# Designs tried in a protein design run: designed miniproteins, single chains. Part 102

Each design is a single chain, and the fold is of that chain. pLDDT is the mean over its residues in the fold that is shown.

## One batch from the design tools (miniprotein)

Design m3543
Fold by ESMFold2-Fast:
Structure m3543 (fold): chain A 88 residues (1-88)
Amino acid sequence: SMAAARAAGREALMRALGLTPAEVSRIVRARQMVAAAELRRMREAGVEFSEENQALMDEVIARYNPSDAELEEARRLLAEVDARVEAL
């Protein structure tokens, strides 16, 4: 799938930056937490999704449900990583 291809490409870029598999996994989890928070905000803003996508979003939001402190740390980590990737 396109999502799997994008995930693989992102992981390859992170490995190119000299990150360990453990560091890559931590970054992926931080991205999942930020994505869950963004999906919650999109729902609050009234963005319309298909019924299947709404159910999937609800599961993802409930699964990751990060605290404000966890979100702040995740966003900080991802901002550093994204800045390094954009510089490639």
Scores: mean pLDDT 75

Design m3544
Fold by ESMFold2-Fast:
Order: sequence, then structure tokens, then C-alpha cells
Structure m3544 (fold): chain A 115 residues (1-115)
Amino acid sequence: MIEEIEKLLEELERLIEELKKAKTADEFFELADRALELAERALRLLKQYKDKIDKSKLIQLLNELKRRVEELLRLVVDYLKTNPDLSLEEILRLIGLALRLIGLSLEIDLLLKEI
């Protein structure tokens, strides 16, 4: 259970590093979608097992997830700001990603307050 969450967080960090090196919009969106899915899955597992994980370890994992979610959000916002030639469809997709990441960050903060 903890090992599964830690593996998801490590894979998420790997995808974030690959996002920083993305050369095309298609590559960026593929990596961002996968990173978001891993972040959502990690949060679901943390919520599901919150009462079975030691409080200190749960806080550590939530803070690690939050840091990665905030970094992914920054990369999405930076991509929108630095690519003026994006289509309307691509702009709306980036806004959608940013809103979902903001939602995850808020949900993590709420869960941290309940511990």
C-alpha cells in the first residue's frame, strides 16, 4: 500500500522532469495527462488508506504529492505563457489541466487539515 503510493510519486516526479524537456505540444500534453492521472491516483489511495497509514508518514506523502502537483501546475502555466502560437483548443486544454491541478492541491490541503 505505502510502496504503491511511493512508486506513483516517484513515477510522477519522473514525468515532471520529462515535461521540462518536452519539445512539442503533443509530447507536453501526453506527459501532463499521464502526470495528472498519477497524481489523482496517488491522492485516491492516500484518502482510501489515511486511517491505516502512520500520521507522520501520511503527512509526508501528502506534502510530497502537493509539492509535485504545484510543480506540475507551474509547468502548465509556464507552457501557456511561453507558447503564443497555441490553438484555442490547446489553450482550453491547458486551462482544464490547471483547474484540475488546483482542485487536487485544494483537496490535499483539506485532507492535511483533517489529520
Scores: mean pLDDT 89

Design m3545
Fold by ESMFold2-Fast:
Structure m3545 (fold): chain A 89 residues (1-89)
Amino acid sequence: SAEELAEEVREATERASEAELRGDIAGAVGGALRAIGAGVEAALLYRRGELSEEEARFVARVAEEAAREAKTRLGRLGALGAARNVRAG
């Protein structure tokens, strides 16, 4: 669902930021890629008609808010990547 994808973006962004703050760069990159992956999935579901335009926009907005709230660069990049991929669908 859109809410599940939005939550995955938020959780992955938070995990990326937490890993980066601990100096775990591999974990931070993994979290950022997971956030981007959730955005890509939302775009693909929207393209298939399995998410409405409103649901896709909801995921993009949550990803944008996660980017604003992100404490680290990799967390922010993951969330921004998610938002941009949803909008590009």
Scores: mean pLDDT 88

Design m3546
Fold by ESMFold2-Fast:
Structure m3546 (fold): chain A 62 residues (1-62)
Amino acid sequence: GKGDAEGGKKALEEGSAAAASAAGYGARQNGSPVGEIGEKLGREGRAEEGGKLAYLAGEQLA
């Protein structure tokens, strides 16, 4: 329903924040400051930028 659409948007925001945090964790393992940027983007609700950092971290893990 329509409530699911707004819930989905919140889930994407939370997922992007968690993914950005995971990207930050991986980057911190390498001593890179990008981990702090990932956390900041997640905190500011920049799902797109946070998702990009998470995607790049996933690529490094693959």
Scores: mean pLDDT 57

Design m3547
Fold by ESMFold2-Fast:
Structure m3547 (fold): chain A 67 residues (1-67)
Amino acid sequence: SARAAAAQAAAEELAKRMQEIAEKEGVDAKVTASVDGDDTVRFTVEVDGQVYESYASAADVLRGAAG
């Protein structure tokens, strides 16, 4: 859906910004984001061989207030 596509784009932009900040700070991190269904965003952060996952609503991501 158009909403899911917008949420995906917003989440990918946030992930990209997080990765750019990590690079500037000299941290080797990989940040990815995906939309699960229409209303949930999953963020995956990989640093030093450790993988961390967190979930936020698409609405919160679109508002810029991740929950």
Scores: mean pLDDT 75

Design m3548
Fold by ESMFold2-Fast:
Structure m3548 (fold): chain A 89 residues (1-89)
Amino acid sequence: MEAELSEEEKRRIREAVELGERAAEAYLAGRYEEYERLVDELAARAEAGDRAAAAVLGLLRTILGDDRMSPAARAVLAELRARIAEVRA
């Protein structure tokens, strides 16, 4: 129900998730400049008080680890992208 979350907060969550998906895809494709741009956008939103952006940014940083993606992290990102795509379909 809308009483749980405002329409603005729902939109912010959707936007943050989409940015996170695009960032993960850029990283997996080796497009690190695009990835960094998208991460910076998520960080700016998080600094402005967007909790969804902060959560997505935290997830990306945790999964991608030490600027290197382990096979396990790659599998988790692939599963996350599949779930996001399924929800959007």
Scores: mean pLDDT 68

Design m3549
Fold by ESMFold2-Fast:
Structure m3549 (fold): chain A 105 residues (1-105)
Amino acid sequence: MKVLVLAGSGIGTIMGEIAARTFEAAGHEVELVHIPGNDEEAGQRVVEATRAGIEAGYDVVVIALPGSAVGTPLYQGALEALKLARDAGVPATLFVGGELRAIST
């Protein structure tokens, strides 16, 4: 399958790399995108990358963020990206600060 991994800084980078390598080792096609910062631009990049990935036919979206992203525009962008993936029927997972979080409808 095609997997999109969006990785924030710090622990987000580490967990994003682990996710990408795990899917690659299982024989999947993986795109790993690093999202620097936690501002409005970072949040917009997560949403835009997720929208583009859905349009390009990605089967799964993984978002990995540091705990410090909570309360920032980056985190709000991740929540909007999860909503976009859900509305499109694409499985998506958000990892934050050492915890895996799945947002159900």
Scores: mean pLDDT 83

Design m3550
Fold by ESMFold2-Fast:
Structure m3550 (fold): chain A 94 residues (1-94)
Amino acid sequence: EEDLKKGIEALKAGNYDEAIKYFERYLEKNPDDPVAWALLAYAYANKGEIDKAEEYLDKAQRIVDNADLSFDEEVDVAAYILHAVVALVTEKKK
C-alpha cells in the first residue's frame, strides 16, 4: 500500500525511475494487482521503453480477463489501462 502510494506520487512528479522502483516492490507482494501493472506500464511508456510498457500492459489486461472482478474493480483497472495506453501511443508518436 505505501509503495503503491509513493509510486503514484513519483509518477505525478515525473520521477519515472522512482515510480518504477516503488511499483516493482509493491508487485513482489501483490503480483495479481492489474492496477499496479498498468501504472508500471505507464511509467515505462513515459521513459520511452515501449517494449516493457506493452509487456506490462498485456499482463494487466490478462489479469483482468482471468479474474473474477467486481464492476467497480473493472472500471478502476480500465481507467489505469487507458492512461497507460494513452502514454504508450503518445511516446510512439515521438
Scores: mean pLDDT 74

Design m3551
Fold by ESMFold2-Fast:
Structure m3551 (fold): chain A 81 residues (1-81)
Amino acid sequence: STIEKLEDLLVGIYTLAAHAGMPQEKLDALIARFQEIIAQAKAGVPVEELLAQIRAMLEELELPERVRAYAERQIAKILAS
C-alpha cells in the first residue's frame, strides 16, 4: 500500500540519519514530521503532496547528502509504482 511505502521510506530516512550521527534534536523532529505525514496519508492526502512534504523536511532539517540521495531514489520508485 502507499502508506506502507511511505512508512518504509521514513524508517529508511531515520535509520540513515541516525547512522550519519545527526543530533538527537533533529532525529526527534524527524519522528514528529513522520507522524504528521502518516496521519495525512491515512486522511487521504495525495502521495505527490506527501512526497513534496518529505523533500521539504529533508531540506529544513539539513539532512546529509547521502540521506537526501536515498530519499530521492525511493521517492522515484514510489512515483513509478
Scores: mean pLDDT 84

Design m3552
Fold by ESMFold2-Fast:
Structure m3552 (fold): chain A 91 residues (1-91)
Amino acid sequence: SDTEKMKKDLAAYLGKKELPSDEELEAFKKERAAEIEAQIPEVVEELRKQGVPEEDIKLLVETIKQLIELLKNSDTAAAKALADELNAKLE
């Protein structure tokens, strides 16, 4: 199940042998969602400094919002993949 996959991914991320509890998984999802959401203004400012077109900035903001939604909806693997793609584009 997606929940078991998420628990496995979280355990690997935290370096734990044991699968996290449902409460630990929910706390992690909320923390990561808030972390990503807080970075949106900084990402927008950096992209503007780099001369990225406003239409592309809008698409990237929509991607970040999709990441937040995926994290809230327990799809951390898809959220990580999108975050990795976004980071690669910003570097």
Scores: mean pLDDT 71

Design m3553
Fold by ESMFold2-Fast:
Structure m3553 (fold): chain A 94 residues (1-94)
Amino acid sequence: SELHELVLKAKEYFDNNKYGEALGVLKEIYENEELYSKLSPEQKEALNFLIVALDPYGLSVKVPNHEELSKELSKMSSEEVKKKIEEAFEILLK
């Protein structure tokens, strides 16, 4: 599906340290109501988490509870954040 292809593209950008491009693709999914509505509640939470992780100040896109999620992320180690990002991509690719 188009949604699955976009998630894979975002992950490929992320894995190659192209965080701005990864955020751009995730923003496209978030702002496209047809694509976003196809996500399960768990997948929507995963997408919102990834957006906050890549854009903690909401400079490009702001999701619900952005400030709260950003504060929670700021308390985590880099290793914990990386693991949660990997888990979020796995949820989106279910």
Scores: mean pLDDT 88

Design m3554
Fold by ESMFold2-Fast:
Structure m3554 (fold): chain A 99 residues (1-99)
Amino acid sequence: SVLTAEERLKTVVPKLVEQAKLEHKPAEYYPTLAIVGLLPKDVERVLNGEDVDEDFQESVEANKNRGVTPEMVQEALVNAGVDQAWAKKVAEAYGKAVA
């Protein structure tokens, strides 16, 4: 059976949040890497219009090709326990790359 983009995010993001917590990292650490190919610290750089790593464009394109939207990113992160402000920043960085 093929999962929708939204169902895949709802399944994967909580596991990534749990992994981050088990490794004593911020909850957003692994979800941010999986969705936008960036460390959380580098999300602010993208939002400020700074040059992006090639991994950022590759990760965003892969997720876009699966039908992931910025709204799905924000909802999946918040529902998995990521801080709402960080979830919004990750979704905005994703949205800038898909535009």
Scores: mean pLDDT 81

Design m3555
Fold by ESMFold2-Fast:
Structure m3555 (fold): chain A 68 residues (1-68)
Amino acid sequence: SDLELTQLTLSKAFPDLSKETLRKIVELIKEGKSQEEIAKETGLSKKTVREFELFYRAREEELEKLLS
């Protein structure tokens, strides 16, 4: 489990995103929403959504555990 490394990376790369916001992004990704749709629904920049989705795809198991 890379849980500690994932938590550290999350805190460094996305310091301004709350746990509730991160959960919402994950649910929208799981619903198959585009990055543009996620940005619109969350009020985040498309860049932030794109960077988080790439991180989520690389660390899906760890992020699911951290956000539960």
Scores: mean pLDDT 84

Design m3556
Fold by ESMFold2-Fast:
Structure m3556 (fold): chain A 86 residues (1-86)
Amino acid sequence: MEVEATPEELAKAIELVEKLLELADREEAGADPEKLIEEGEKLVKENPEAARVVEEVARMLLEEGVEGRSQRELLEAALERLREKL
Protein backbone atom coordinates (compact mmCIF):
# COMPACT_ATOMS: atom_id res chain seq x y z
CA MET A 1 0.00 0.00 0.00
CA GLU A 2 1.35 3.41 -1.03
CA VAL A 3 0.30 7.02 -1.49
CA GLU A 4 0.59 8.26 -5.08
CA ALA A 5 1.28 11.99 -4.83
CA THR A 6 3.70 14.61 -6.13
CA PRO A 7 5.97 16.46 -3.65
CA GLU A 8 3.71 19.52 -4.04
CA GLU A 9 0.58 17.46 -3.24
CA LEU A 10 2.36 15.93 -0.21
CA ALA A 11 3.31 19.41 1.04
CA LYS A 12 -0.32 20.59 0.70
CA ALA A 13 -1.54 17.43 2.47
CA ILE A 14 0.91 18.09 5.34
CA GLU A 15 -0.42 21.67 5.62
CA LEU A 16 -4.03 20.40 5.69
CA VAL A 17 -3.29 17.85 8.45
CA GLU A 18 -1.43 20.50 10.50
CA LYS A 19 -4.48 22.80 10.25
CA LEU A 20 -6.82 19.94 11.24
CA LEU A 21 -4.58 19.18 14.25
CA GLU A 22 -4.84 22.86 15.28
CA LEU A 23 -8.64 22.46 15.23
CA ALA A 24 -8.33 19.33 17.42
CA ASP A 25 -6.11 21.26 19.87
CA ARG A 26 -8.70 24.07 20.00
CA GLU A 27 -11.47 21.54 20.76
CA GLU A 28 -9.41 20.19 23.71
CA ALA A 29 -9.02 23.82 24.88
CA GLY A 30 -12.83 24.26 24.96
CA ALA A 31 -13.59 25.79 21.56
CA ASP A 32 -17.07 25.41 20.03
CA PRO A 33 -17.25 21.96 18.34
CA GLU A 34 -19.80 23.13 15.73
CA LYS A 35 -17.52 25.98 14.62
CA LEU A 36 -14.53 23.61 14.49
CA ILE A 37 -16.49 21.14 12.30
CA GLU A 38 -17.45 24.00 9.94
CA GLU A 39 -13.81 25.17 9.70
CA GLY A 40 -12.64 21.59 9.04
CA GLU A 41 -15.22 21.04 6.29
CA LYS A 42 -14.18 24.34 4.67
CA LEU A 43 -10.49 23.30 4.71
CA VAL A 44 -11.35 19.99 2.98
CA LYS A 45 -13.54 21.71 0.34
CA GLU A 46 -10.85 24.32 -0.41
CA ASN A 47 -8.10 21.66 -0.71
CA PRO A 48 -9.59 18.64 -2.54
CA GLU A 49 -6.24 17.24 -3.79
CA ALA A 50 -4.71 17.51 -0.31
CA ALA A 51 -7.85 15.91 1.18
CA ARG A 52 -7.53 12.97 -1.26
CA VAL A 53 -3.91 12.34 -0.22
CA VAL A 54 -4.82 12.59 3.50
CA GLU A 55 -7.71 10.12 2.99
CA GLU A 56 -5.37 7.65 1.25
CA VAL A 57 -2.87 7.86 4.13
CA ALA A 58 -5.64 7.52 6.74
CA ARG A 59 -7.06 4.45 4.94
CA MET A 60 -3.58 2.89 4.83
CA LEU A 61 -3.03 3.54 8.56
CA LEU A 62 -6.41 2.00 9.44
CA GLU A 63 -5.57 -1.09 7.35
CA GLU A 64 -2.22 -1.32 9.22
CA GLY A 65 -4.10 -1.51 12.56
CA VAL A 66 -4.26 2.11 13.76
CA GLU A 67 -8.00 1.38 14.15
CA GLY A 68 -9.60 2.49 17.41
CA ARG A 69 -7.33 5.52 17.84
CA SER A 70 -8.70 9.01 18.49
CA GLN A 71 -9.09 11.43 15.57
CA ARG A 72 -6.10 13.39 16.90
CA GLU A 73 -3.92 10.26 17.03
CA LEU A 74 -4.90 9.37 13.45
CA LEU A 75 -4.07 12.90 12.26
CA GLU A 76 -0.68 12.81 14.05
CA ALA A 77 0.11 9.40 12.49
CA ALA A 78 -0.96 10.70 9.05
CA LEU A 79 1.24 13.80 9.46
CA GLU A 80 4.27 11.64 10.35
CA ARG A 81 3.65 9.31 7.37
CA LEU A 82 3.25 12.26 4.96
CA ARG A 83 6.51 13.83 6.19
CA GLU A 84 8.27 10.49 5.63
CA LYS A 85 6.96 10.35 2.03
CA LEU A 86 8.09 13.90 1.23
Scores: mean pLDDT 74

Design m3557
Fold by ESMFold2-Fast:
Structure m3557 (fold): chain A 62 residues (1-62)
Amino acid sequence: DIVERIMAETGLSREQALNALRAMAAEDEAGRALLGRIGVHHAGLSEELAREMVRAARAGEV
């Protein structure tokens, strides 16, 4: 589950992870900016997870 992986790597709650994915799916600039800031803040965010988040959001899997 992509949501569980986001929670594990970023420390976000399930609600926060879902809201971030929904914002990406809606092509919301604020949501994408938030995810970028989270990635910078969490230096360990993997390139694989970043690609999977974009894929899941665009595929409407959340």
Scores: mean pLDDT 60

Design m3558
Fold by ESMFold2-Fast:
Structure m3558 (fold): chain A 100 residues (1-100)
Amino acid sequence: EPVITPEDVIDALLKMAGITDKELTEENVEKLKSVFRILDKDGDGTITKEELREFLERVFNVKLTDEQVDAILAELDKNGDGTITFEELLEKVKEYLEKR
């Protein structure tokens, strides 16, 4: 069964934003904000579990269990509040790019 890792999620977001550079330029950060706003359908500045699930199922063409979505969310959500902020996502993208 295909397992989606947090790194796969970050890679998918970078591809959707059209970011090929290994550095987060100001322009690339704005591209990530645009992608984040597309996922954040209610415009409150956070990505919910439901919004994350819809994105992942569409991008990877899979059906995910609640446990699989919860595992991905827990890795991206540093505060444990059940949502992902843009700042949390940006830090994860930075960590991913630094690891190469």
Scores: mean pLDDT 76

Design m3559
Fold by ESMFold2-Fast:
Order: structure tokens, then C-alpha cells, then sequence
Structure m3559 (fold): chain A 70 residues (1-70)
């Protein structure tokens, strides 16, 4: 169930990036808002990975690739 939740969230983020002009900062804000609505370990872990990747100046596509890789 945790793996299924993680995969669904990554797919949602991929679709969001395709439909909207996304930046790492906007992706972080989206995930922060989602965490306020639904506080799960999966959302917390993904948010942490996005924050760490933004410090490394990775693009949205590079961040999404990291999330898919685990």
C-alpha cells in the first residue's frame, strides 16, 4: 500500500509538470500544501527529496527521475 501510494503520487506529479509551467519551487509548494491536507510518510519523504534536489539545482524533470528511481 505504501509503494502503491508512492507510485500514484509520482504519476500525479508527472501529469502536473506536463499540464502546468512547473519549477522546483512550485513543486515544493504543491507538496507542502498536499502534506497539510494529508500527512503521510510517503509525502514527507518525497518532499524531503525535492528539497534536497532543489539545493543541488536540479530541474523538475531530473527531480521526477530521482523520485521514480527511488
Amino acid sequence: SMEEERQKLIEELRKLAEKKDMTPGKLYQYLSQLLREKNTPVIREILKMVLEASVKQLSVDEILELLEKG
Scores: mean pLDDT 80

Design m3560
Fold by ESMFold2-Fast:
Structure m3560 (fold): chain A 66 residues (1-66)
Amino acid sequence: GWGRASVKFDKDGKVVEERYEGDSPRAEALARRAVEALKEVGEREKLGDITLGTEGPSEPPPAPPP
C-alpha cells in the first residue's frame, strides 16, 4: 500500500492540523499511528511542520537523465 500523513504543530508543541491518506485502510492506519508518534516527539522537541510518507514499491518521482 501507499500512505501519507501531514501534521502541523504549534510553537507550544500542540497539533494544529493533521491529515493522512492511503490507497488502503491499512496504509491510512499506519499513517495515523505515525502521526501519534510524531505528536509525542513533536511536543517533546517542539518540532514545526512534519510530513510523513509510507515507503514502498510505489511510483517514485522521475529522475533527471544526464
Scores: mean pLDDT 61

Design m3561
Fold by ESMFold2-Fast:
Parts: structure tokens; sequence; C-alpha cells
Structure m3561 (fold): chain A 87 residues (1-87)
């Protein structure tokens, strides 16, 4: 799925930007497990997120124990990113 591959590329870029490399593989694994929903949230985070929001998202998703926890962490970060855009 092209959307998922794009989301993985953006997560790699976020890991580079934030320095949170240790969680990158775990975040990518959760994107594969959550599919289109996780991919869309990752794209929103990449497009609107500040460096601080992106960094926290990488840490929270990386620490998630289930795909549902990871999806919830991505949802919170994407919502925070959208709020920053509307300031």
Amino acid sequence: MELLEKAKELINKIAEETGVQKYKDKVIKFLEETGEAGANLALTLAKYGTPEIKKRAMIEVGKAKTPVEALNALSRAALEAMREKNK
C-alpha cells in the first residue's frame, strides 16, 4: 500500500529530526499492524507536528504494548499537531 510506505518514510525522517532512533523500528511495526488508520495519523503528524510533538509521539508509540495503544498515541499526537496548525 503506497500510503503505508509513505508513512514509513515519514517516520524515518521524524526519527532523524528528533533523534529518537531507538523507537523507530517499533513505530514502523505498529504502522504495519494498524494499516491505513495508523498511516493516515502518521502523515498528519508529519505534516502539522512540531519537533516536540513528533518527539513525544515517537516515544509514546515506541513504548506502546499493543497496536491499539500505538494507534491511540498516534491519534493524540495528530490531534495536538492539528491544534498547533490552527493557532
Scores: mean pLDDT 83

Design m3562
Fold by ESMFold2-Fast:
Structure m3562 (fold): chain A 84 residues (1-84)
Amino acid sequence: MPTIVAVPSEEIGREAHEKLEGKAILLINKSGVEAVKEALRTGKHVIVATKDEESIKELEKLSERLGIKFYVAKTAEEAVKAAE
């Protein structure tokens, strides 16, 4: 099952994406709808680089409705662990 992970910066998102070795997609400042679409279309984890609290809340609500796991990570290591 794909997991969506929100991270606070593009740099953290890129590090997490590299560590997941093609198992994840990186989205930068994209909507919650786009993140959910990519998770469902590919079956891969999605790392969303955003510090917008409203976008994070929308991601959480959409993920809950669709049975997708959602986590907020502060570091690349936390993001990688959440995607396991």
Scores: mean pLDDT 82

Design m3563
Fold by ESMFold2-Fast:
Structure m3563 (fold): chain A 84 residues (1-84)
Amino acid sequence: SLEEEVRKKLEEIEEKLKEAGKLFQQAQQDPSKAKQLAAQIKELLREVKKMLDEIGKLKPELQPLVDYGKQLVAAFEAAVEQQV
């Protein structure tokens, strides 16, 4: 179902954001690796944006949620730039 497809994508987004958060904490603890870890975080955030776009295509009525999610990702990307 579309509901199951959306649920699975949201679960994947949650897992990737959790991983990105852990890498961000590692970058704060080890500044010598900040640039490498920032690159990995940016890749995860790119995947999240792709999945958000797919949710919007599956459920157009969720477009406001997708747009808000993208704003949160952009804020996270800005925070990551402060680590390099």
Scores: mean pLDDT 86

Design m3564
Fold by ESMFold2-Fast:
Structure m3564 (fold): chain A 100 residues (1-100)
Amino acid sequence: DPVLDDVLRLGPALRAWLEEALGAPVPELVTHRELLGALSHWAVKNGWLDPNAPGGVVVIPADSPLARILGVTRLDLNDAAAVLAALLASPGAAELAARG
């Protein structure tokens, strides 16, 4: 999927959230594949996967910092194009740096 190879510049709020969530430094530039992997790992770890949907659907608590950063409470991480669209539509979440 060419969308997975797109390079994103993370906004400071999303980057800070990911660094706290992962307990490790996060680069400013990441591929969409790397970002989806990090979100998937965190969703599994925190029980955010929708048990009533096929795998990869994430329900983000509406009062969470991530929901405020992304402006959404539901993501299908298997729909890379839809996740990318949500990231690019959300103020300060991410911007497209290079196409894959």
Scores: mean pLDDT 79

Design m3565
Fold by ESMFold2-Fast:
Structure m3565 (fold): chain A 100 residues (1-100)
Amino acid sequence: SAEEKLQEIEKLLKEMYWALLTLPKEEALRRLRELGKRIVELAKELDESIAEKIGRLIDEFLERAATLSPEERAALMEEFLKEMGRLIDELEKKVKEKQE
């Protein structure tokens, strides 16, 4: 169901957050790629346009994070997670609109 897919996306986003806080850089970026791919796959089943935005955001973050200092990466991570949350909220609204 759409609700179950949204719940799984939220769970995966929390796993991204913990990976970014707890894992070494290379392992965190690898884990984020794996989690991001799953989020995009689930989001595509709900709304393809929002899924494309999520995918672009993840790809941009991964590219930039690979070259930044730890301090710059922390700031980028905070911005990334905030924007991911915004896109997931937008996805949830679209799902609710389609159920009416």
Scores: mean pLDDT 82

Design m3566
Fold by ESMFold2-Fast:
Structure m3566 (fold): chain A 65 residues (1-65)
Amino acid sequence: AEAVEVLRRMLEELLGEDTSHLPEEELIERLAAWFKELGLDHDPREVARAAALAREPGREAARAA
C-alpha cells in the first residue's frame, strides 16, 4: 500500500537505515518508538496516510464528487 512506502521513506530519512527488507509491522514499531523519543504522540500509520494523501492532492478533489 502507499502508506507502507511512505513509512519506509520516513524511516530511511530519519534513521538512515535500509528498510526495504523490513515488514510493515516492524516499520510502524520503529517509527512509533522514534516518535516517542521525540515527544510525539502521533500514530505513525496516521502520519503516513496523511503524507500519502498530501502527495496525491487529486484524491481530495475526487472525494468531493
Scores: mean pLDDT 65

Design m3567
Fold by ESMFold2-Fast:
Structure m3567 (fold): chain A 99 residues (1-99)
Amino acid sequence: GITTAGFVTEDGRLISVQIDVKTGKVTVIVPEPFSSALKVTVEYNGKTKTVTGQGTSLAGGRFTRIEFTVPEIKAGDKVTVTVTLSNGTTYTFTFTAKA
């Protein structure tokens, strides 16, 4: 199944993180235009995967979609996702992946 987590920034904008354990797909949406400084770090089962400067601007908005795969994440795993915005502001999400 799909696990979704979100954070509302101080200015009312949404950061969302979605993990699909069937595909290993991780999708992060940030409320900013694409920037090479955008960074996502995923910590799972004592391992770390970091993606920097990867993303697609969403039409009509100030949003960037960042997609990558972590096929090792299983249902029941505790996953920590850290999102770093272009200005260096960091948001951390900890959740349990769903089947």
Scores: mean pLDDT 78

Design m3568
Fold by ESMFold2-Fast:
Structure m3568 (fold): chain A 100 residues (1-100)
Amino acid sequence: SIDEELAEIEKEYNEQLKKVMDKVKEEYKDASPEQQEAALELAELGVNVERLKREIDLLSKYSDDPKYQDRLDVLQYQKQYLEDRIRQLEKETGIEVPPV
């Protein structure tokens, strides 16, 4: 089912989040507390954007079903919001979102 495929995407990205967060913690261990906090927030935002892209791609295959149209709109809005937040933090901190 679509819900089972979405649950598998969430599981994959929860595991990826742990890996990215551990890498970022090590990379920024000697940075200021403010830089550490910003780097970890960017890592979480980046992983969530990639998860949302995968969820949008999945649900877009079912865009003819009105049941999934509203959910697609919500996911697209959430992705845009997180991408805007990433751009703001990168500009304010000079830290780039890590690769996922």
Scores: mean pLDDT 88

Design m3569
Fold by ESMFold2-Fast:
Structure m3569 (fold): chain A 67 residues (1-67)
Amino acid sequence: SEALRIGEAGAAAGLAGDPAGAAAGAQEMKNLHLSTEEQAQRAIDAAYAGDPEAAARAVLEAAKSGS
């Protein structure tokens, strides 16, 4: 799915130490209505919190929330 493609790319960016890339993925899912606003915002917040695994998980959860 489009949401999962974007979510997986964002999660990979987060795990690689790119919080801006992880946040961008969550923002794109929100803008395309592929996630709930609340889950996308949670993923953006997690991306900048300094925990790459938590950021990746939040981005993937946002991708699943719009299914």
Scores: mean pLDDT 79

Design m3570
Fold by ESMFold2-Fast:
Structure m3570 (fold): chain A 89 residues (1-89)
Amino acid sequence: SLEEEIVRLAERLVEAMRRRDLEAAERYAEELARVAKEYALSLGYSEEEAERLGERVREAALAAARAGIEDEEILERLEAMVREDRAAV
C-alpha cells in the first residue's frame, strides 16, 4: 500500500539521519514527497492540492533531516514517531 511505502521511506530517512548522511536523507525526502502526492491523489484530492501537499512533505522532511542530524534529541523523537507509524500499518 502507499501507506506502507510512506512508512518504509520514513524509516529509511531516519536511518540516513542516524548515519549523518544528508545526501541520502534528501533523496528519501524527495521520494516521500512523490509518494505523499500519489497518496493524496488516491484519496480524491485534486492534482493542485496533491502537488501542494507533496511540496509541504518535502520541505518538512528536509527540515526534519537537517535538525535531526544536528540534534540527538530531535533525532530520537523522530525515530520514536516513525516506530509508532510502523505499528499503525
Scores: mean pLDDT 87

Design m3571
Fold by ESMFold2-Fast:
Structure m3571 (fold): chain A 85 residues (1-85)
Amino acid sequence: SMESLRADLERELEQLVKQAEELIEEVRKAGKDGDYTKLTALSFLALTGRVLVDMGRELGLDPELIRRAEEAVRRIEEVLREVEK
């Protein structure tokens, strides 16, 4: 049902925010010797996060949740850019 799909997507967006915060902190703690596994996980999380955010907007999910998820994706992308510098 549509309600089930919306509920599932809301949970995925909440998990995206939480996982982004946890993985970013782990990457920051690893420093210059950055764990490639965590960096790879962040890259996949950013890619899937963009899709989930777009789907959430299309389905009219809570704007505040969408905003938090967008910020999470942006923070991941910032961390990935900093590691490449």
Scores: mean pLDDT 83

Design m3572
Fold by ESMFold2-Fast:
Structure m3572 (fold): chain A 98 residues (1-98)
Amino acid sequence: MEAEIERAREELEEALAALEEAVAAGDFEAAVEHALRARRYAARLIELGEVEYAVEALERLLDLLAEAEARANLEEQIRLGVVEVDAAVLLVVAKKLL
């Protein structure tokens, strides 16, 4: 459990950092990929009982997605928006577990 939690946290932080870099660079295709990876590890942390950490990470993810969507074209906004809705639903579910 402990080693799995540590790995999931590391992967989540790497995905969020890569997302922030992709958004700053205007690489919205990479931003979608990194956002999906961040959401995956946030979900894994919820499964492992690290709900509070996952909530904080999902809030950061949603802030970065909002920033990306503000600068993206319509096709990119649609793809980013799908990830945003999925992450927002996961955040609502996670908050009910607290």
Scores: mean pLDDT 88

Design m3573
Fold by ESMFold2-Fast:
Structure m3573 (fold): chain A 81 residues (1-81)
Amino acid sequence: SLREALDRLVALGREAGLSEGQITMGQVLVGEAYRHRLSLEEFEALLERAVATYVAKGEISEEEGRTLRELVLGVVREMHA
């Protein structure tokens, strides 16, 4: 469910040392995947573009972007299973 996915993202994000702002970014992306009923392929493309944009704006580092991408993708993959 969306609730379980969001709760898991918060737990994993805190364990990985992501900021509350970065966790919120991830929650927005998971919500978009759910709201628009995106396939995994469509979501991977959206996630890659979103993270690249955050890094380009200086809102998140390359390393933090990799962590966020891995956690968010894992959570969305679990939603599709």
Scores: mean pLDDT 83

Design m3574
Fold by ESMFold2-Fast:
Structure m3574 (fold): chain A 64 residues (1-64)
Amino acid sequence: SMEERRRKVVATVMLAFDETGNAEEAVRRAAEEEGVSLEEARKALQEATRNIEEAFNLAAELKK
């Protein structure tokens, strides 16, 4: 499904980002591996980073 494909692209770009520490290289690897456009891979990375930022914001709110 489209949703499975999107989740797979997000996972692939995050793994590549963890390995490289470089957003543009992670996007390139994910696009090549998953057979998607660079734009689709960049959107996947933006989605993943928004989720991480949201998680950190929630963790900060739990600080008392």
Scores: mean pLDDT 77

Design m3575
Fold by ESMFold2-Fast:
Structure m3575 (fold): chain A 77 residues (1-77)
Amino acid sequence: MEKILARAEVRYGDATAVAATVEMPDGRLVVRAARLATGPDGDLVVVDERSEEAPPGLSPEELAALTEEAARELARA
């Protein structure tokens, strides 16, 4: 099971992006982000997703900042 270390949500105009940094079972840290938009029936739909490996050894504050930055970048894309 993956372990969530940090989570962020960012709104930019009508777009919402969510991101999480997760620790994989093999010890790798992965930042996952998704951009959400309002669908034709008013629900949120995923319109873009990305994941990248995070550097090891980051503090909790650095992981939180990295996670928030990933959400901000994807919300603006």
Scores: mean pLDDT 76

Design m3576
Fold by ESMFold2-Fast:
Structure m3576 (fold): chain A 68 residues (1-68)
Amino acid sequence: MEEAREIAEKLRQLLEDPSAPVEEIYEHAKKLEDLAAKTFEAGDLLREIVRRYPERLEQAAREYVKKK
């Protein structure tokens, strides 16, 4: 639970920083998604972030996928 909160806070900081690398945003989002599969608290934190930063998360995900 503590780990989920730390990852969520870091992800939020990255999403608020326009210069943050999309790879780092994606890695933290993936870690939070992995935790959300195991705990409801991580799922709640992920939903809150998606609600506040939907466009930024979508942009980061699309840019990361293009690199694969």
Scores: mean pLDDT 76

